# Designed miniproteins, single chains, part 19

Each design is a single chain, and the fold is of that chain. pLDDT is the mean over its residues in the fold that is shown.

## One batch from the design tools (miniprotein)

Design m628
Fold by ESMFold2-Fast:
Structure m628 (fold): chain A 120 residues (1-120)
Amino acid sequence: SEEKKLKEEASKFSKEDLLKTLAKAIYTILGPGDDELFEKFLELLKKYYSDDISAEELIKKVTKALGLDEDVAEKLISFIKNVLKLSEEEAKELLKEVSEMDLSILDEVDEEKIEEIINS
């Protein structure tokens, strides 16, 4: 338990790696191959982002605006909290940064690095 905690504290993923991993997770959870839905999701993240909104509220607001099932929001929130292990502040910052991206971010994804992040 303590040895795992020390190993987790020693592992540092770059913000860029986390950003690319989040972008790919969003694309996959929304529906792989639905490029238009992914772009609309990013546009609405940017539109609804504010200092007064939580990461969970932002994701729920965007998914609801797109007419998506509540399960989509729950999967994204769970990925951010349980897989990426981000704090509320870190989650909001990454959501803001991913909202400024387009489909080209997916071309920059290193699948080996994503595997390392998911398994950490």
Scores: mean pLDDT 75

Design m629
Fold by ESMFold2-Fast:
Structure m629 (fold): chain A 62 residues (1-62)
Amino acid sequence: AAAARQAERDALAAKYAGEVNRTIEKGSELAKKDPEKAKKIMDEEVAALTARLQAGVRALAA
């Protein structure tokens, strides 16, 4: 049923939101030592997490 797939999509989105928040927190700590490198790493990690979320959502929609 569509409801089961929607629940899986919601769970996946919640999981990735948590991972994004974790990445931001770690990036903020790194920024205290090297703000330029922290920004680059955060941008790359967030982009990778977003791509994985989109791929996961598309797989669940199929």
Scores: mean pLDDT 77

Design m630
Fold by ESMFold2-Fast:
Structure m630 (fold): chain A 108 residues (1-108)
Amino acid sequence: SATREKIDKLLANMQKLVDQIKQATSEADMKAYMDQMMNVFSDIAKLATFEDSKTALEARKKMEALAQKAMEAIGELPDSKAGNQMEAELRIHMSSLDNALLKEIKEK
């Protein structure tokens, strides 16, 4: 479907953002890439609510894998308040999206 193609394109863009996070040398750049990543996850979650449960679950699984790669990249930084805050913000955002998406799947 056209929606599945849009989700796949957004997920591909997320891989590029994960790579940019891994290569970021400043907290400002890393924060900017993280903010972009969270916005794209929100867009994917919204699109997934218009698809069948299988497609929504597949999108969720791929988003979780990408979020974990981003958190691993942040964890490679020296133990810093900013790094810890970014990881916490990503975890909270992903939990919020997961709860919203699972609610929609259960209502189908």
Scores: mean pLDDT 77

Design m631
Fold by ESMFold2-Fast:
Structure m631 (fold): chain A 87 residues (1-87)
Amino acid sequence: SDDELAEEITAKLEQAYQDLKYFNEKLFDKLSLEQQKKAVEQAEKELEKAKELLAKVPKDSPYLPAAEAALKEFEKELEKYKEKLKE
C-alpha cells in the first residue's frame, strides 16, 4: 500500500537521522579521516536512495509530510558531517 510505503520511508529516514546524530556526537570524531569520509559517502548514497523512494509516494498520502520532514532532518544532519570534513 502507498500509505505503508510512506510510513516505512518515514521510519527509515528517522532511524537514519538518529544513527547519524549518534555517530556524529559519540563516535565520528574518534574515527580516522578516511573512515569519516566513507561514513559521509555511505550516508549520501542512502539519502539519494531515500529521495528516489519518496518521489514514488503519492502526493495525496497522509504520510508524505512526515516523510518529507524526516528527509529534511537527515539532510541537515548530513550537512554537519560534511562541514566537519572541510575543517
Scores: mean pLDDT 75

Design m632
Fold by ESMFold2-Fast:
Structure m632 (fold): chain A 73 residues (1-73)
Amino acid sequence: DDVAFLVANAEAVVARLRDVLRANGAPEELVEAAVAALREMIAALAAGEDPSAALARLEEVLREAVELLAAKK
């Protein structure tokens, strides 16, 4: 179960996302925005709530990070 895996490994998943974004030179603002959105999504899933809004925010922040890193040549 992907949801159970994500909830059980939430801290490791969050730490990995933060490390990957920082290692690739993402600004701290984007790193923390991505981490916050991921935490909101995991919290919603753990509570049995709709994660769609948090997932959409995470996708948007990750898209911005990719575009920013691509623009830096």
Scores: mean pLDDT 78

Design m633
Fold by ESMFold2-Fast:
Structure m633 (fold): chain A 87 residues (1-87)
Amino acid sequence: SLVDQAIEALEAGDWEKAKELTKQIALEAGLSEEDAEKIASSKERQIAALMAAALKNKDKEAIERIIELVGRLFGEEKKEELLKELE
């Protein structure tokens, strides 16, 4: 899926590919090109969009990968914050 490809790009540190894939995901979700660009313009917003898509699809594997990715990119405190929001 596009979500899996975007997660793989972020895990690999391929920020340009992650931005492009996140923009495509937002556009497919029905967002405007302007809103899709805003979402794709930061790693934090990219991850929020991917988490929203994974939760909608009830994709437990994608959710777990995104949680671990938050810990790697933003640190343990941000990972703990996300886990509390998912409770």
Scores: mean pLDDT 82

Design m634
Fold by ESMFold2-Fast:
Structure m634 (fold): chain A 66 residues (1-66)
Amino acid sequence: MVFTRDQADGIVVLLAAAHDVPAEKAERFGRLVTKLGDTVTEEQILAAAREAGIPEEWVREAIERL
């Protein structure tokens, strides 16, 4: 699946809010996602989540809520 920048940023926001993610971890995840450009794949978001220490299940839940 492919997402726009706004959709990818929405995933970060929804995930952080739903799981009370610590601010520093949420910021790191957001920075990694921002570096991916205007078109972002699900695989790229999952890779950024793994690097930031965010569970892949939380990313999938946020995608389902878009």
Scores: mean pLDDT 80

Design m635
Fold by ESMFold2-Fast:
Structure m635 (fold): chain A 117 residues (1-117)
Amino acid sequence: MKKLLEMIAAEAVNVAKKAEEAGMTELAELMRQVAKLIEQYLNTTDEAEKNALMGEILDLVGKIVELAREAPKDLAERALDVVARIVGFIYANSDNAELLAKADEVAEKIRELAEEL
């Protein structure tokens, strides 16, 4: 569990750097925010705080999927991989109905964009 989130956070930072190099400043900033929120999630044990942090991560990754549509194919595929891994983590580790519903909405957006790549 912890190692998977640490790997996702590290890849989000790598994607942010590539997005910045591509002039996609907003995508870079959102990816850095996701990495920071994952770090905060890993450092908390309070269930309500964990759920709030994961909800914020889901809101950011929803925006990332929309921005990935305008990205070069390699960058878009890497961004979608990060988002898909976060959604997968929620499905495997959450029983919160609101988070699962948000994850479903993000998964649908990922599917639509992935069909174009």
Scores: mean pLDDT 86

Design m636
Fold by ESMFold2-Fast:
Structure m636 (fold): chain A 90 residues (1-90)
Amino acid sequence: SAAREAAREEAALLIVKGKNALAAGDYETAAEHFRKAAELARDVSALLTAVALKNLAEALKGLGKDEEAAEYEARARELAAAAGVGMEDL
């Protein structure tokens, strides 16, 4: 549907914005973008959700939130495996 495609495109754009924030060292802004991306992708693409959660974990590590990062990494790994890919392919 048009709504699903719009949500997927917005999630992909938020992942790009999050990666730019990571490159700038703005881990808090990066985490916010990746959280929104994961929420938008949740019901439309397991693979895109996995990408968002993997990047969210990286942002959380930058914030020193290692326990939260490990949880999101585990979720990303499960979603990637369900989609038939490894974390290295995200």
Scores: mean pLDDT 90

Design m637
Fold by ESMFold2-Fast:
Structure m637 (fold): chain A 92 residues (1-92)
Amino acid sequence: MDKQATIELGKSVIAILRELLPQIKDPAARAQVEALIKKLEEAIKNLENAKTEDEMNEEARKILQSIADAMQVIREASEELAKQFLQQLSSL
């Protein structure tokens, strides 16, 4: 994946997660999603500043892993919200 494409994907996912966040009724799941948003923001910042392929690959992997983790947390909290998340991701 292109560095810029990965950054844009990460930013789009953060926007989707922030939109879904107030709909998550479980406080523990909400806190986990908030923590994953922070991880995504940090990984995007690190990817923007990355100078080597190894650094870019590591931060891109963190972005993709955080997206996967967010999907799992949302699915465990609400199947309906997980469907909304998947639908919005498929439109990217």
Scores: mean pLDDT 85

Design m638
Fold by ESMFold2-Fast:
Formats: structure tokens, sequence, C-alpha cells
Structure m638 (fold): chain A 61 residues (1-61)
């Protein structure tokens, strides 16, 4: 589902951050992940914002 894709994207973002990958490179990799999983280019910005919000909640929860 879209929710599962966004949660996996959020987890990927956190894993890349933990591995010391730069924010710019992490965003690029997460963008590629979203595209590979059927998120269209016109929805990528919104999907990235949603994944980022999920990642923050995972860290602060």
Amino acid sequence: SREEILEEAARLMLELSEAGVSREEAIAKVREYLLEHGVPEEELEEALEQADRIAVRMLTG
C-alpha cells in the first residue's frame, strides 16, 4: 500500500542518516525508492514530505 511504501521510505531515510549519508544524497536515494515503487514524479515532493514526517515521528515517539 502507499502507507507501507511511505513507512519503508521513512525507514530508509533514517538508515541512510545513521550511516552518515548526507541529507541531499539521502533524499536522492529515497526519491529513487519512491519512483521504483510506483510513486509518480508529480507526487514525489509530497511523498518525500510525508516520509520525512513519519521518520521524525519514529525518532521522537
Scores: mean pLDDT 82

Design m639
Fold by ESMFold2-Fast:
Structure m639 (fold): chain A 62 residues (1-62)
Amino acid sequence: MRDELERQRDAITQVVDDAIQAAADGRPLDDVLATLRERVAAIPGADDGDIDAAVATVRKAA
């Protein structure tokens, strides 16, 4: 369903934004990425590709 996919995308975006902010606040990148992987994996419908894309985005922003 489209609404479920939009909700999933919004949830991933929020998790990524939180991770970028945590890195900017001085948290170690390895800890930020570990938390990011766990939070994205917990989102219903998220797959390994979504996790990899989120990690790549945070690494590029940091």
Scores: mean pLDDT 80

Design m640
Fold by ESMFold2-Fast:
Structure m640 (fold): chain A 81 residues (1-81)
Amino acid sequence: MEERLEELEDDILRGIVDIGIGVLKSTYAREKDPEKQKKIEETIKKVEELLRQAEHSDPATRRRLLEEAIELIRKTMKELL
């Protein structure tokens, strides 16, 4: 039961990351400032790298990487405001 709950929680976190990437890509397409575009692109690349690492990691490491991805998206969004 606990393992299945952890998998569900990770799926929810992955869903949040996927939505965040979608928002970043949408923002990138509308952005006119090259410096902001570069920040968005670098964030997307780092997030996608964290997701690749998470896919092949143990449960604890996977959760940490997903949380890092969410925080990175959040920080970049805040810098774009």
Scores: mean pLDDT 81

Design m641
Fold by ESMFold2-Fast:
Structure m641 (fold): chain A 97 residues (1-97)
Amino acid sequence: SGREQAQLAKEITLEAIENKEPAEKVYERLSKVVPEELALLGALYVAAILGDKEAVKKYIKELAKKLPEESFSDEEIEELAETLVRNREQILEVLKA
């Protein structure tokens, strides 16, 4: 079920954050067990919590490609990436909830 897939993605993402795994390795691991959108989202959160702004921008761009009518400028992606990195402690608390 989608709920079981979301829970599995959360568990793998939290383990990766604890082990300070790079987002690219987390994406590879998640892609084997959950749908691509959840794998990209998990990698995005790992990148944000590690403060890897360039990886955050990469995963925002990949996620945006899955949204049929969403278009983001490079400036909007930059601002979103900065916001996610700035709020990384709040993101981690939400993931642990």
Scores: mean pLDDT 84

Design m642
Fold by ESMFold2-Fast:
Structure m642 (fold): chain A 80 residues (1-80)
Amino acid sequence: EELVKEAEELINKVRELYERAKQSTDIDELEKIKKEIEELGVQAADLAYKANRPELRARAVGLAFEAIYEIDKKIEELKK
């Protein structure tokens, strides 16, 4: 129960950071957000794994992967 709540809170934090990244055009800020999303995503996935909640783990991994992919794409576009 507690692990599930903590994982969901971290997933919500990843979502908030992803929304912030969509509004940013600062490469340094985007790199920092990407690193934070990676860290929080790993933590959320680990908590979901320990709670034996494979669907929650999939949501954590999927959201973090999507966010990192989109942020990397945005960083590459901004470098041009």
Scores: mean pLDDT 87

Design m643
Fold by ESMFold2-Fast:
Structure m643 (fold): chain A 79 residues (1-79)
Amino acid sequence: YKVVLKAKTSSVTSQVALALRFIAMGIEAGKEVKIEIKDNEVTAEVEFDSLEEAKEFGKRMEEEARKLADEVEVEVIED
């Protein structure tokens, strides 16, 4: 299972803050977070073995992203 979160903001400071928040959340969960920042969008990807853990982590990422971003999308992709 893969969690893909996309957060849009024109603020470079907010883009960097979002990336750092997601990396920190990943470290706390024992997971590697893949970050890409492009065209005012921060994309974070995290892999999980459990659908339940993926959904819970995705929800937490979405709540954190909504504090700094204008638009947030989260998707859980089944493997």
Scores: mean pLDDT 83

Design m644
Fold by ESMFold2-Fast:
Structure m644 (fold): chain A 91 residues (1-91)
Amino acid sequence: AAPRTLITLTGVGPKEDKEKLIEKAKELVARLVREAGATRIVSFKVEDLPDGKTKVTAELELTRELTPEQREAAERAAKEKGFELEFEELP
């Protein structure tokens, strides 16, 4: 069987922008579920950092491998909202 793919979405911003950061993360998660066929949201974490910043991390598991085009589109969408996107192949 093909290895599973984990997508990690990470955003960091000022604490005063916490609600906006969460909204952006939720929009990106919803897009990945619809377009990439993710079957499972593994985690959604919101952390207040010591320097008055907030970090949002979302992890999604894919049912299928993304095409290069789908991966590029997802990375562009994340970057537009100030988020980092990482893909990890699971054994």
Scores: mean pLDDT 79

Design m645
Fold by ESMFold2-Fast:
Structure m645 (fold): chain A 64 residues (1-64)
Amino acid sequence: MTPEELIKELEKYLNSDVELTTEELVAIAKWIRENLTPEQFEKYYEMLKEKYPEHKEAIDAALA
């Protein structure tokens, strides 16, 4: 999957009312880390944590 395709999928999740599990959010965060530039990673990682604050600690721990 290209970085552009990943960004498109991320924006779909961030702009929807879809409820995501902690497992799905962790998987998305890992995909961002591995496939996007550091600048893009920081942007979308922060957006995920802002949208799903209850999962912030699990997401942060998974990427540590």
Scores: mean pLDDT 75

Design m646
Fold by ESMFold2-Fast:
Structure m646 (fold): chain A 64 residues (1-64)
Amino acid sequence: MPLPRYKALYDIISPDPSYLNLKKGDVVEILKEYEDGTVEARNLQTGETGTIPLAVLKLATEEI
């Protein structure tokens, strides 16, 4: 896929609908980066999109 993929480092549940909910190990694609260190991403497991801090993600190329 042309978009960079990341894995969630832990479970993230947010009450805000603008935030992306994740389970640890979920693979996400980064759609847009923001200046505040957050990203708009798509959870490939659920198809949901939303904003998450980049700091809770790890680049999925670690195991190539």
Scores: mean pLDDT 74

Design m647
Fold by ESMFold2-Fast:
Structure m647 (fold): chain A 62 residues (1-62)
Amino acid sequence: GEKEKILKELEEKIKAEERLSDVQKKVVLHEIRKVIESEDDPEKAREKAEEMLKKAIESALK
């Protein structure tokens, strides 16, 4: 489904994200999966997940 495609896209972005450690990648992916599962609207799921990834990267740089 659409949410599955969004999750796969974000999993690949997270795996490729050099600014995150392996542990941080695992935590962020877990949280993003929960957000996508809880949101029935695929567009809103994508938006929330992308915002969560952005905030995680910003936090990791501190």
Scores: mean pLDDT 81

Design m648
Fold by ESMFold2-Fast:
Structure m648 (fold): chain A 82 residues (1-82)
Amino acid sequence: AEAVRERLERIRELAKRAAEAEDDAERRRYAEELARELGLAPDVARAFGEAAVDEAALDPESRAAAEAALKRLREEVARVRA
């Protein structure tokens, strides 16, 4: 429970910073860190960071990995909230 809670807190903070980022470099950085917290591989996390500035930069494989990580996170949150 605690590990999931700590991960959720980091994810919320990174998502907030990415959304509030004033420049593309900062947005890329926080989006990449967010992807790493979701358990994505370093190369996929980098692609996710690029997609935060240019959506077309995210290939279908990286997008599928991100969707799978988000689904897994939602399942963990449901377990903690139950």
Scores: mean pLDDT 70

Design m649
Fold by ESMFold2-Fast:
Structure m649 (fold): chain A 80 residues (1-80)
Amino acid sequence: SLHDQIEELLKQLSKLLPPDLLAVLREIYEDFLRGRLTKDEAIGAVRALADLALSQEKDPQKQKQLQELVEELIKLIRES
């Protein structure tokens, strides 16, 4: 299911994100599921969080992995 795909992405992102940013990402997703955020608002929030995470990451390979997983998450939110 779409939810299972997003949960797997969140599991992969948990290896790349600090716990505080992962918690914010999960809150964004929960707010989206509950209709508290529109698709555009959820995508904007995910992009802002990704920009912050990328600014803290020094490893180019981890930056690339983070960008790829975030874009996949955004695609799934857009397609939902």
Scores: mean pLDDT 87

Design m650
Fold by ESMFold2-Fast:
Structure m650 (fold): chain A 92 residues (1-92)
Amino acid sequence: SKEKVQQFLEELLETLKVLKELVEKGEFELAKKAVEAIKDQLVFLEMLAPDFVEELLPLLDKLIELLEKEDKEGALELLEKIEELVKEYLEK
């Protein structure tokens, strides 16, 4: 359903804002857990928006890697890229 995909993407944008705050505060482990929770939710979204999930998953994997390295600048830059991807899909 387009409505379910739209709701998920809108909720994801709010989660990304929280992730940015956690990264800025140096809460890398908590941010990583939040990213892993997003990945778990994508298993259900793949049935509705497979193209979006295919683009998003490698970005989330890279984000986890950056958070494990405590690369604050890299994580914030990647979060901005993910936010832009989500916004592009919301406009379809």
Scores: mean pLDDT 86

Design m651
Fold by ESMFold2-Fast:
Structure m651 (fold): chain A 74 residues (1-74)
Amino acid sequence: SNLGEKAAQAMVDAGAPEEVSRDAGLGIANAASLGKESALFGGYMASDTLVQAGVDRETAYKAGMAGAEAAGGL
């Protein structure tokens, strides 16, 4: 499925860097395969990854949540 690509694109649209969003989006899509709560957890993990990559906390949170929503977690 292209859920990882959709999650990554949603994260980029929210202001996250393309390179980090690709890997994080795949992580969210994998988590989403385990259920809605797992997809949301994937979004939080993606937000933490973005902060570690230098993205501001507000943008990182919005991007992680956008990715989780695109993968069907929200």
Scores: mean pLDDT 80

Design m652
Fold by ESMFold2-Fast:
Parts: C-alpha cells; structure tokens; sequence
Structure m652 (fold): chain A 77 residues (1-77)
C-alpha cells in the first residue's frame, strides 16, 4: 500500500541531516517523505518500521546511535 522505497529514501535523507546535527530538519523531511509515500495514521507504525529496516539494510555500517534514536523518536518504535 505505502511506497516503502520512497519512505526509506526519505528516512535515509533524514539520517544524513541528523548526522549533520540538523535534528529538526531530519524529522521534518522524514515525515514529509512518509506522507508522500502514502503512509497513513492507521498503518503508520508498520510502514515506518519497514522503511527503517530497509535503511538499516542499506546503511547499516554507517548508521549511528543518534540516527537510530531519531528514527525511534519519530516513529515511536
């Protein structure tokens, strides 16, 4: 239903901003990407979880603790 690849790309860009210390912008771009990907309030957690997992698989070696904390704070995971 949701475009998980688009959501993952947005989360990846958010993680890059977070690594630069731009936490507020990181949250905003991730949220915008999820909305554009068709993530709804009813399936928000599942779609965000799948997108975050895809980001972990593609950027696992570069993913910082701060990036993980940001994703968890954003999604409530």
Amino acid sequence: MADIELAAKGLEEGLKLEAEGKYEEAGEIAQKALKEAGVTGENNDEAIHEAARLVLETRGEELSEEALEGLRSFSGL
Scores: mean pLDDT 65

Design m653
Fold by ESMFold2-Fast:
Formats: sequence, structure tokens, C-alpha cells
Structure m653 (fold): chain A 96 residues (1-96)
Amino acid sequence: MLPQLQPTPEVLALSLTKLLVLTGLWLIAATSEALVVERQARKNGDQETLREAQRLLRELDRLGREIRAATTKDEVLALYTRVLDIETRIQELAKK
């Protein structure tokens, strides 16, 4: 099972601006993947997967607002970790 619950040393060494860009790129990727999962669940009539995909999309939208409001590197690192956790949940949902 995966031990990747923390940023890599390279990520920890990034400036606030670069960390914000990286976190934003992951947010865009996770949102795009969740939208694909939502679309497939809707097409297949899978109500459980549809509800979960919609829940993850709402969580990503909230994180996007928190990322825009973040002013410290520690705040962005915490948000980066949360985006990666959601990405993992989306990948598990896509395997269904």
C-alpha cells in the first residue's frame, strides 16, 4: 500500500509561487479526471459512483478557493497534500 502521503523533498524546496502553480496544476488534473468519472457514471446509470464523483468535485471546488486564499508555504503544502488525497480517491473510483 502507498506511503506517498507527504510532499517529496523537491516539492518542499519549491518557492511559494512555484508550489501554488504545482498545486493548481494538480487541482486542474484531479477536477478533469473527476468530471470524466462523473460523465461515465451518469452514462452507465451508476448512482453510487455519480454521487461520489459529485462529492469529490465539490471538495475540489472548495480546495480551489482555499488555494487562492492561501498566503503561506505551509498552508499551500497542506492543500497540496489534500489535492493528492482526492486524486487517490478519484483513481480508486475510476477502477470501479
Scores: mean pLDDT 81

Design m654
Fold by ESMFold2-Fast:
Structure m654 (fold): chain A 71 residues (1-71)
Amino acid sequence: VELNRETLIEILRELIKELPEEFTREQLVEALRAKGLPEAVARVIAADLREFVGKEVLTREDLAEFAESLE
């Protein structure tokens, strides 16, 4: 699947509306898979976000900042 940066940013912005205020890496992986991403790709994105944030529990704000960093 060809996933460009713009498509990823759009998916992340949609997920900000759908995810709870706080979520785990596994919840993010499942949400990304629900958007049609392969599990391997979803896990790489979730791992990159967790490394960017540096903590186990992620927030919608963390996701928004990560999406902004991709621009």
Scores: mean pLDDT 78

Design m655
Fold by ESMFold2-Fast:
Structure m655 (fold): chain A 96 residues (1-96)
Amino acid sequence: SAELEELIERLNRLLEKAGLKPVVLLPEEDLEKLMETSEEFREQLKYEVDLFEKHATEEDRRILALAYELLGRALEKLGLHEEAREYYEKARELLE
């Protein structure tokens, strides 16, 4: 929980530095529930992380990979296994 919150906060700081919209920081349990219940939130987060990827440095790859894993886990819980696999692959590619 605290570690995930710190990583999301760091992602938001990197997005802000790149001139992009930040992802909303929420408690892990509320974030997971929001991602499971809100398609609009999932699409917003996908947009933000895809946009960030275009500006990411090697140093940023770990944080971006964690954002992709978070999306993958939410999609998996929703039964959207194909989309979840795509984001897990993106996370894996960033970590090499």
Scores: mean pLDDT 66

Design m656
Fold by ESMFold2-Fast:
Structure m656 (fold): chain A 100 residues (1-100)
Amino acid sequence: MELLKKLQEAIKKDDPKEVVKLLLENRENIDDELLQELSFLSAFARMAEGFRVAKVLDYFLLLVEEELSDKLSKATKLMIPKLSEEELAEAKAVFEEALK
């Protein structure tokens, strides 16, 4: 998938604006399988010290879970990050800044 390759490049650069752009442009194509891939990329970004990109991915995953809750497999739901209130506020702030 071309989207995943572009996301990997944005993650390597720790470019949250490009990540947000790619995710929003492809929102209509986000299904259960793609959410699993995005969850994996979020975990990998954090391990690669791409903390801003990881926060953007975490916040986006939570937004999509709210929209697709009844359509998501149990496995995918378990992969959605569990954030504290502080972590959620930070992730939202980075996501909203990346939208500008």
Scores: mean pLDDT 80

Design m657
Fold by ESMFold2-Fast:
Structure m657 (fold): chain A 101 residues (1-101)
Amino acid sequence: MRKQAEGALLLGMAAYYGGDYETAIDFFKRAIELLESIPNPTAEDYALMALAYVLLARAYEKQGKTDEAEKWRQKAIEYANKAKELGDTETADYLIKLAER
């Protein structure tokens, strides 16, 4: 599941940099669904979830959907804090900065 989520993130980023924000959103949502299916999430799983939400927010922002982008930025901060609580402080702090901009 984690490797499949990472694959979806990579495909989503490729679509994002190609200017295909609709396809990017689909892949980032797929990555989130895969990560949500993990029964005992680790700090790394929560960090990947936070990254997926950061990227999802950026894709919505590129479409001019600022309310959607803000919603997903808040989710990114939430999951980054979950990673931090499990001991991944440095990665979590970086992801919070990316979400806040």
Scores: mean pLDDT 85

Design m658
Fold by ESMFold2-Fast:
Structure m658 (fold): chain A 98 residues (1-98)
Amino acid sequence: AEELREKGLEYTKRGVELADEGEGGKAAAAMAGGAIRGTGEAWDGYIRGGAEGGVEAGRRAAEEFEREAEEGEGLEGRAYGEGGAAGAYAGAAGALEA
């Protein structure tokens, strides 16, 4: 859970830099969507496989957004990927602390 939270914070800091470049709205929207998805995947994983299942499912959801950041088409794709990863890591960490 702590590792997921730390990664979420790092991507959130990158989102602030994207806001300075005019893509803050897209990054924020992706972060909200990522948080919903990360929370849901981590909770489903926890129900099926306990704490390890939750961490694994949350990490997998965030890694999909990380791929989009790496493969992303210019600044817009990077905003979606980095914002989504921030949300997914943070949402998964929050779900697993309940």
Scores: mean pLDDT 75

Design m659
Fold by ESMFold2-Fast:
Structure m659 (fold): chain A 74 residues (1-74)
Amino acid sequence: SEAEELLAKAQLAEEAKKGLQQWADQQVSALLEQARANPDKRAEYLAQAAEIQQKADEAIAGMTKAIQELLAKL
């Protein structure tokens, strides 16, 4: 049914969001550790961490909106 197809798409999108959040958390954590270990490059690592976090947050917000639009069609 169309409802089952929409639910399946929403579930895959939720799994994609979770994967992206986990990836971003791991990348940010690694960059923050690099910033702590390398004072001379601290600002560069912090800027990279902030950019990854911002891009991930924007992508997750877009995915959340897409999921809500899919579920609204039920």
Scores: mean pLDDT 89

Design m660
Fold by ESMFold2-Fast:
Structure m660 (fold): chain A 73 residues (1-73)
Amino acid sequence: MIELSDEEVERLIEGAKQAIEDAKKAYENGDKSTAARYIAVAGILATALDLAGHTEQAEEIRKEIEKVIKEME
């Protein structure tokens, strides 16, 4: 697995949360392409957390992504 420092883990979590918020704002502004890109970024960050053994945090981010995608439907 990828080994991350505690500070790197926190930055990935914050980055994923920020990407999700940016995706919501982009979608509200009608920019579906930018929203999809931010969702992809959040998903990549969740995968990095999962590979580093932070599965619980990764699952939390993935659940938030799922909620946003459903709202964008």
Scores: mean pLDDT 81

Design m661
Fold by ESMFold2-Fast:
Structure m661 (fold): chain A 71 residues (1-71)
Amino acid sequence: VNIQQIIEQLKRLIDNNQSPSNLKSYVDHLAKNFPKEDVREALKEAIDYARSKGREENAKVLEEKLKEIEE
């Protein structure tokens, strides 16, 4: 699985307006199974996408998870 496949899956979850808890669980799964740098890049792209779609709750969740991963 490459970073683009991760980004595409995150975008699908955002398009479907997934609950904050489901989105958090998926990001936790990514952080456990993929390199930290790949997850960071995917989250940055997903945050931009969520904001462009007006999915502010999803964008906020992803920003919180990105901060956790960076620390």
Scores: mean pLDDT 80

Design m662
Fold by ESMFold2-Fast:
Structure m662 (fold): chain A 69 residues (1-69)
Amino acid sequence: SPVLDRRYMEEGKYENSKDNRSRELHQVTNWYRRLQKDEETASESHRDKSSISGKDTRRTSRRGPYIVS
């Protein structure tokens, strides 16, 4: 029956849409968390490098007006 086939397709379509939405949400969430981690890692790495570096011009500005020393 075409009606039965339509119901079958409708259910499959619904499941696909649901999966796509869940996947999209999961992807966005993971992407955001990854971005946050990358930023933290980059900032931490840069900070450490600035502290360790002996001839980096950033040595002068390593301790800027960000925090009261």
Scores: mean pLDDT 52

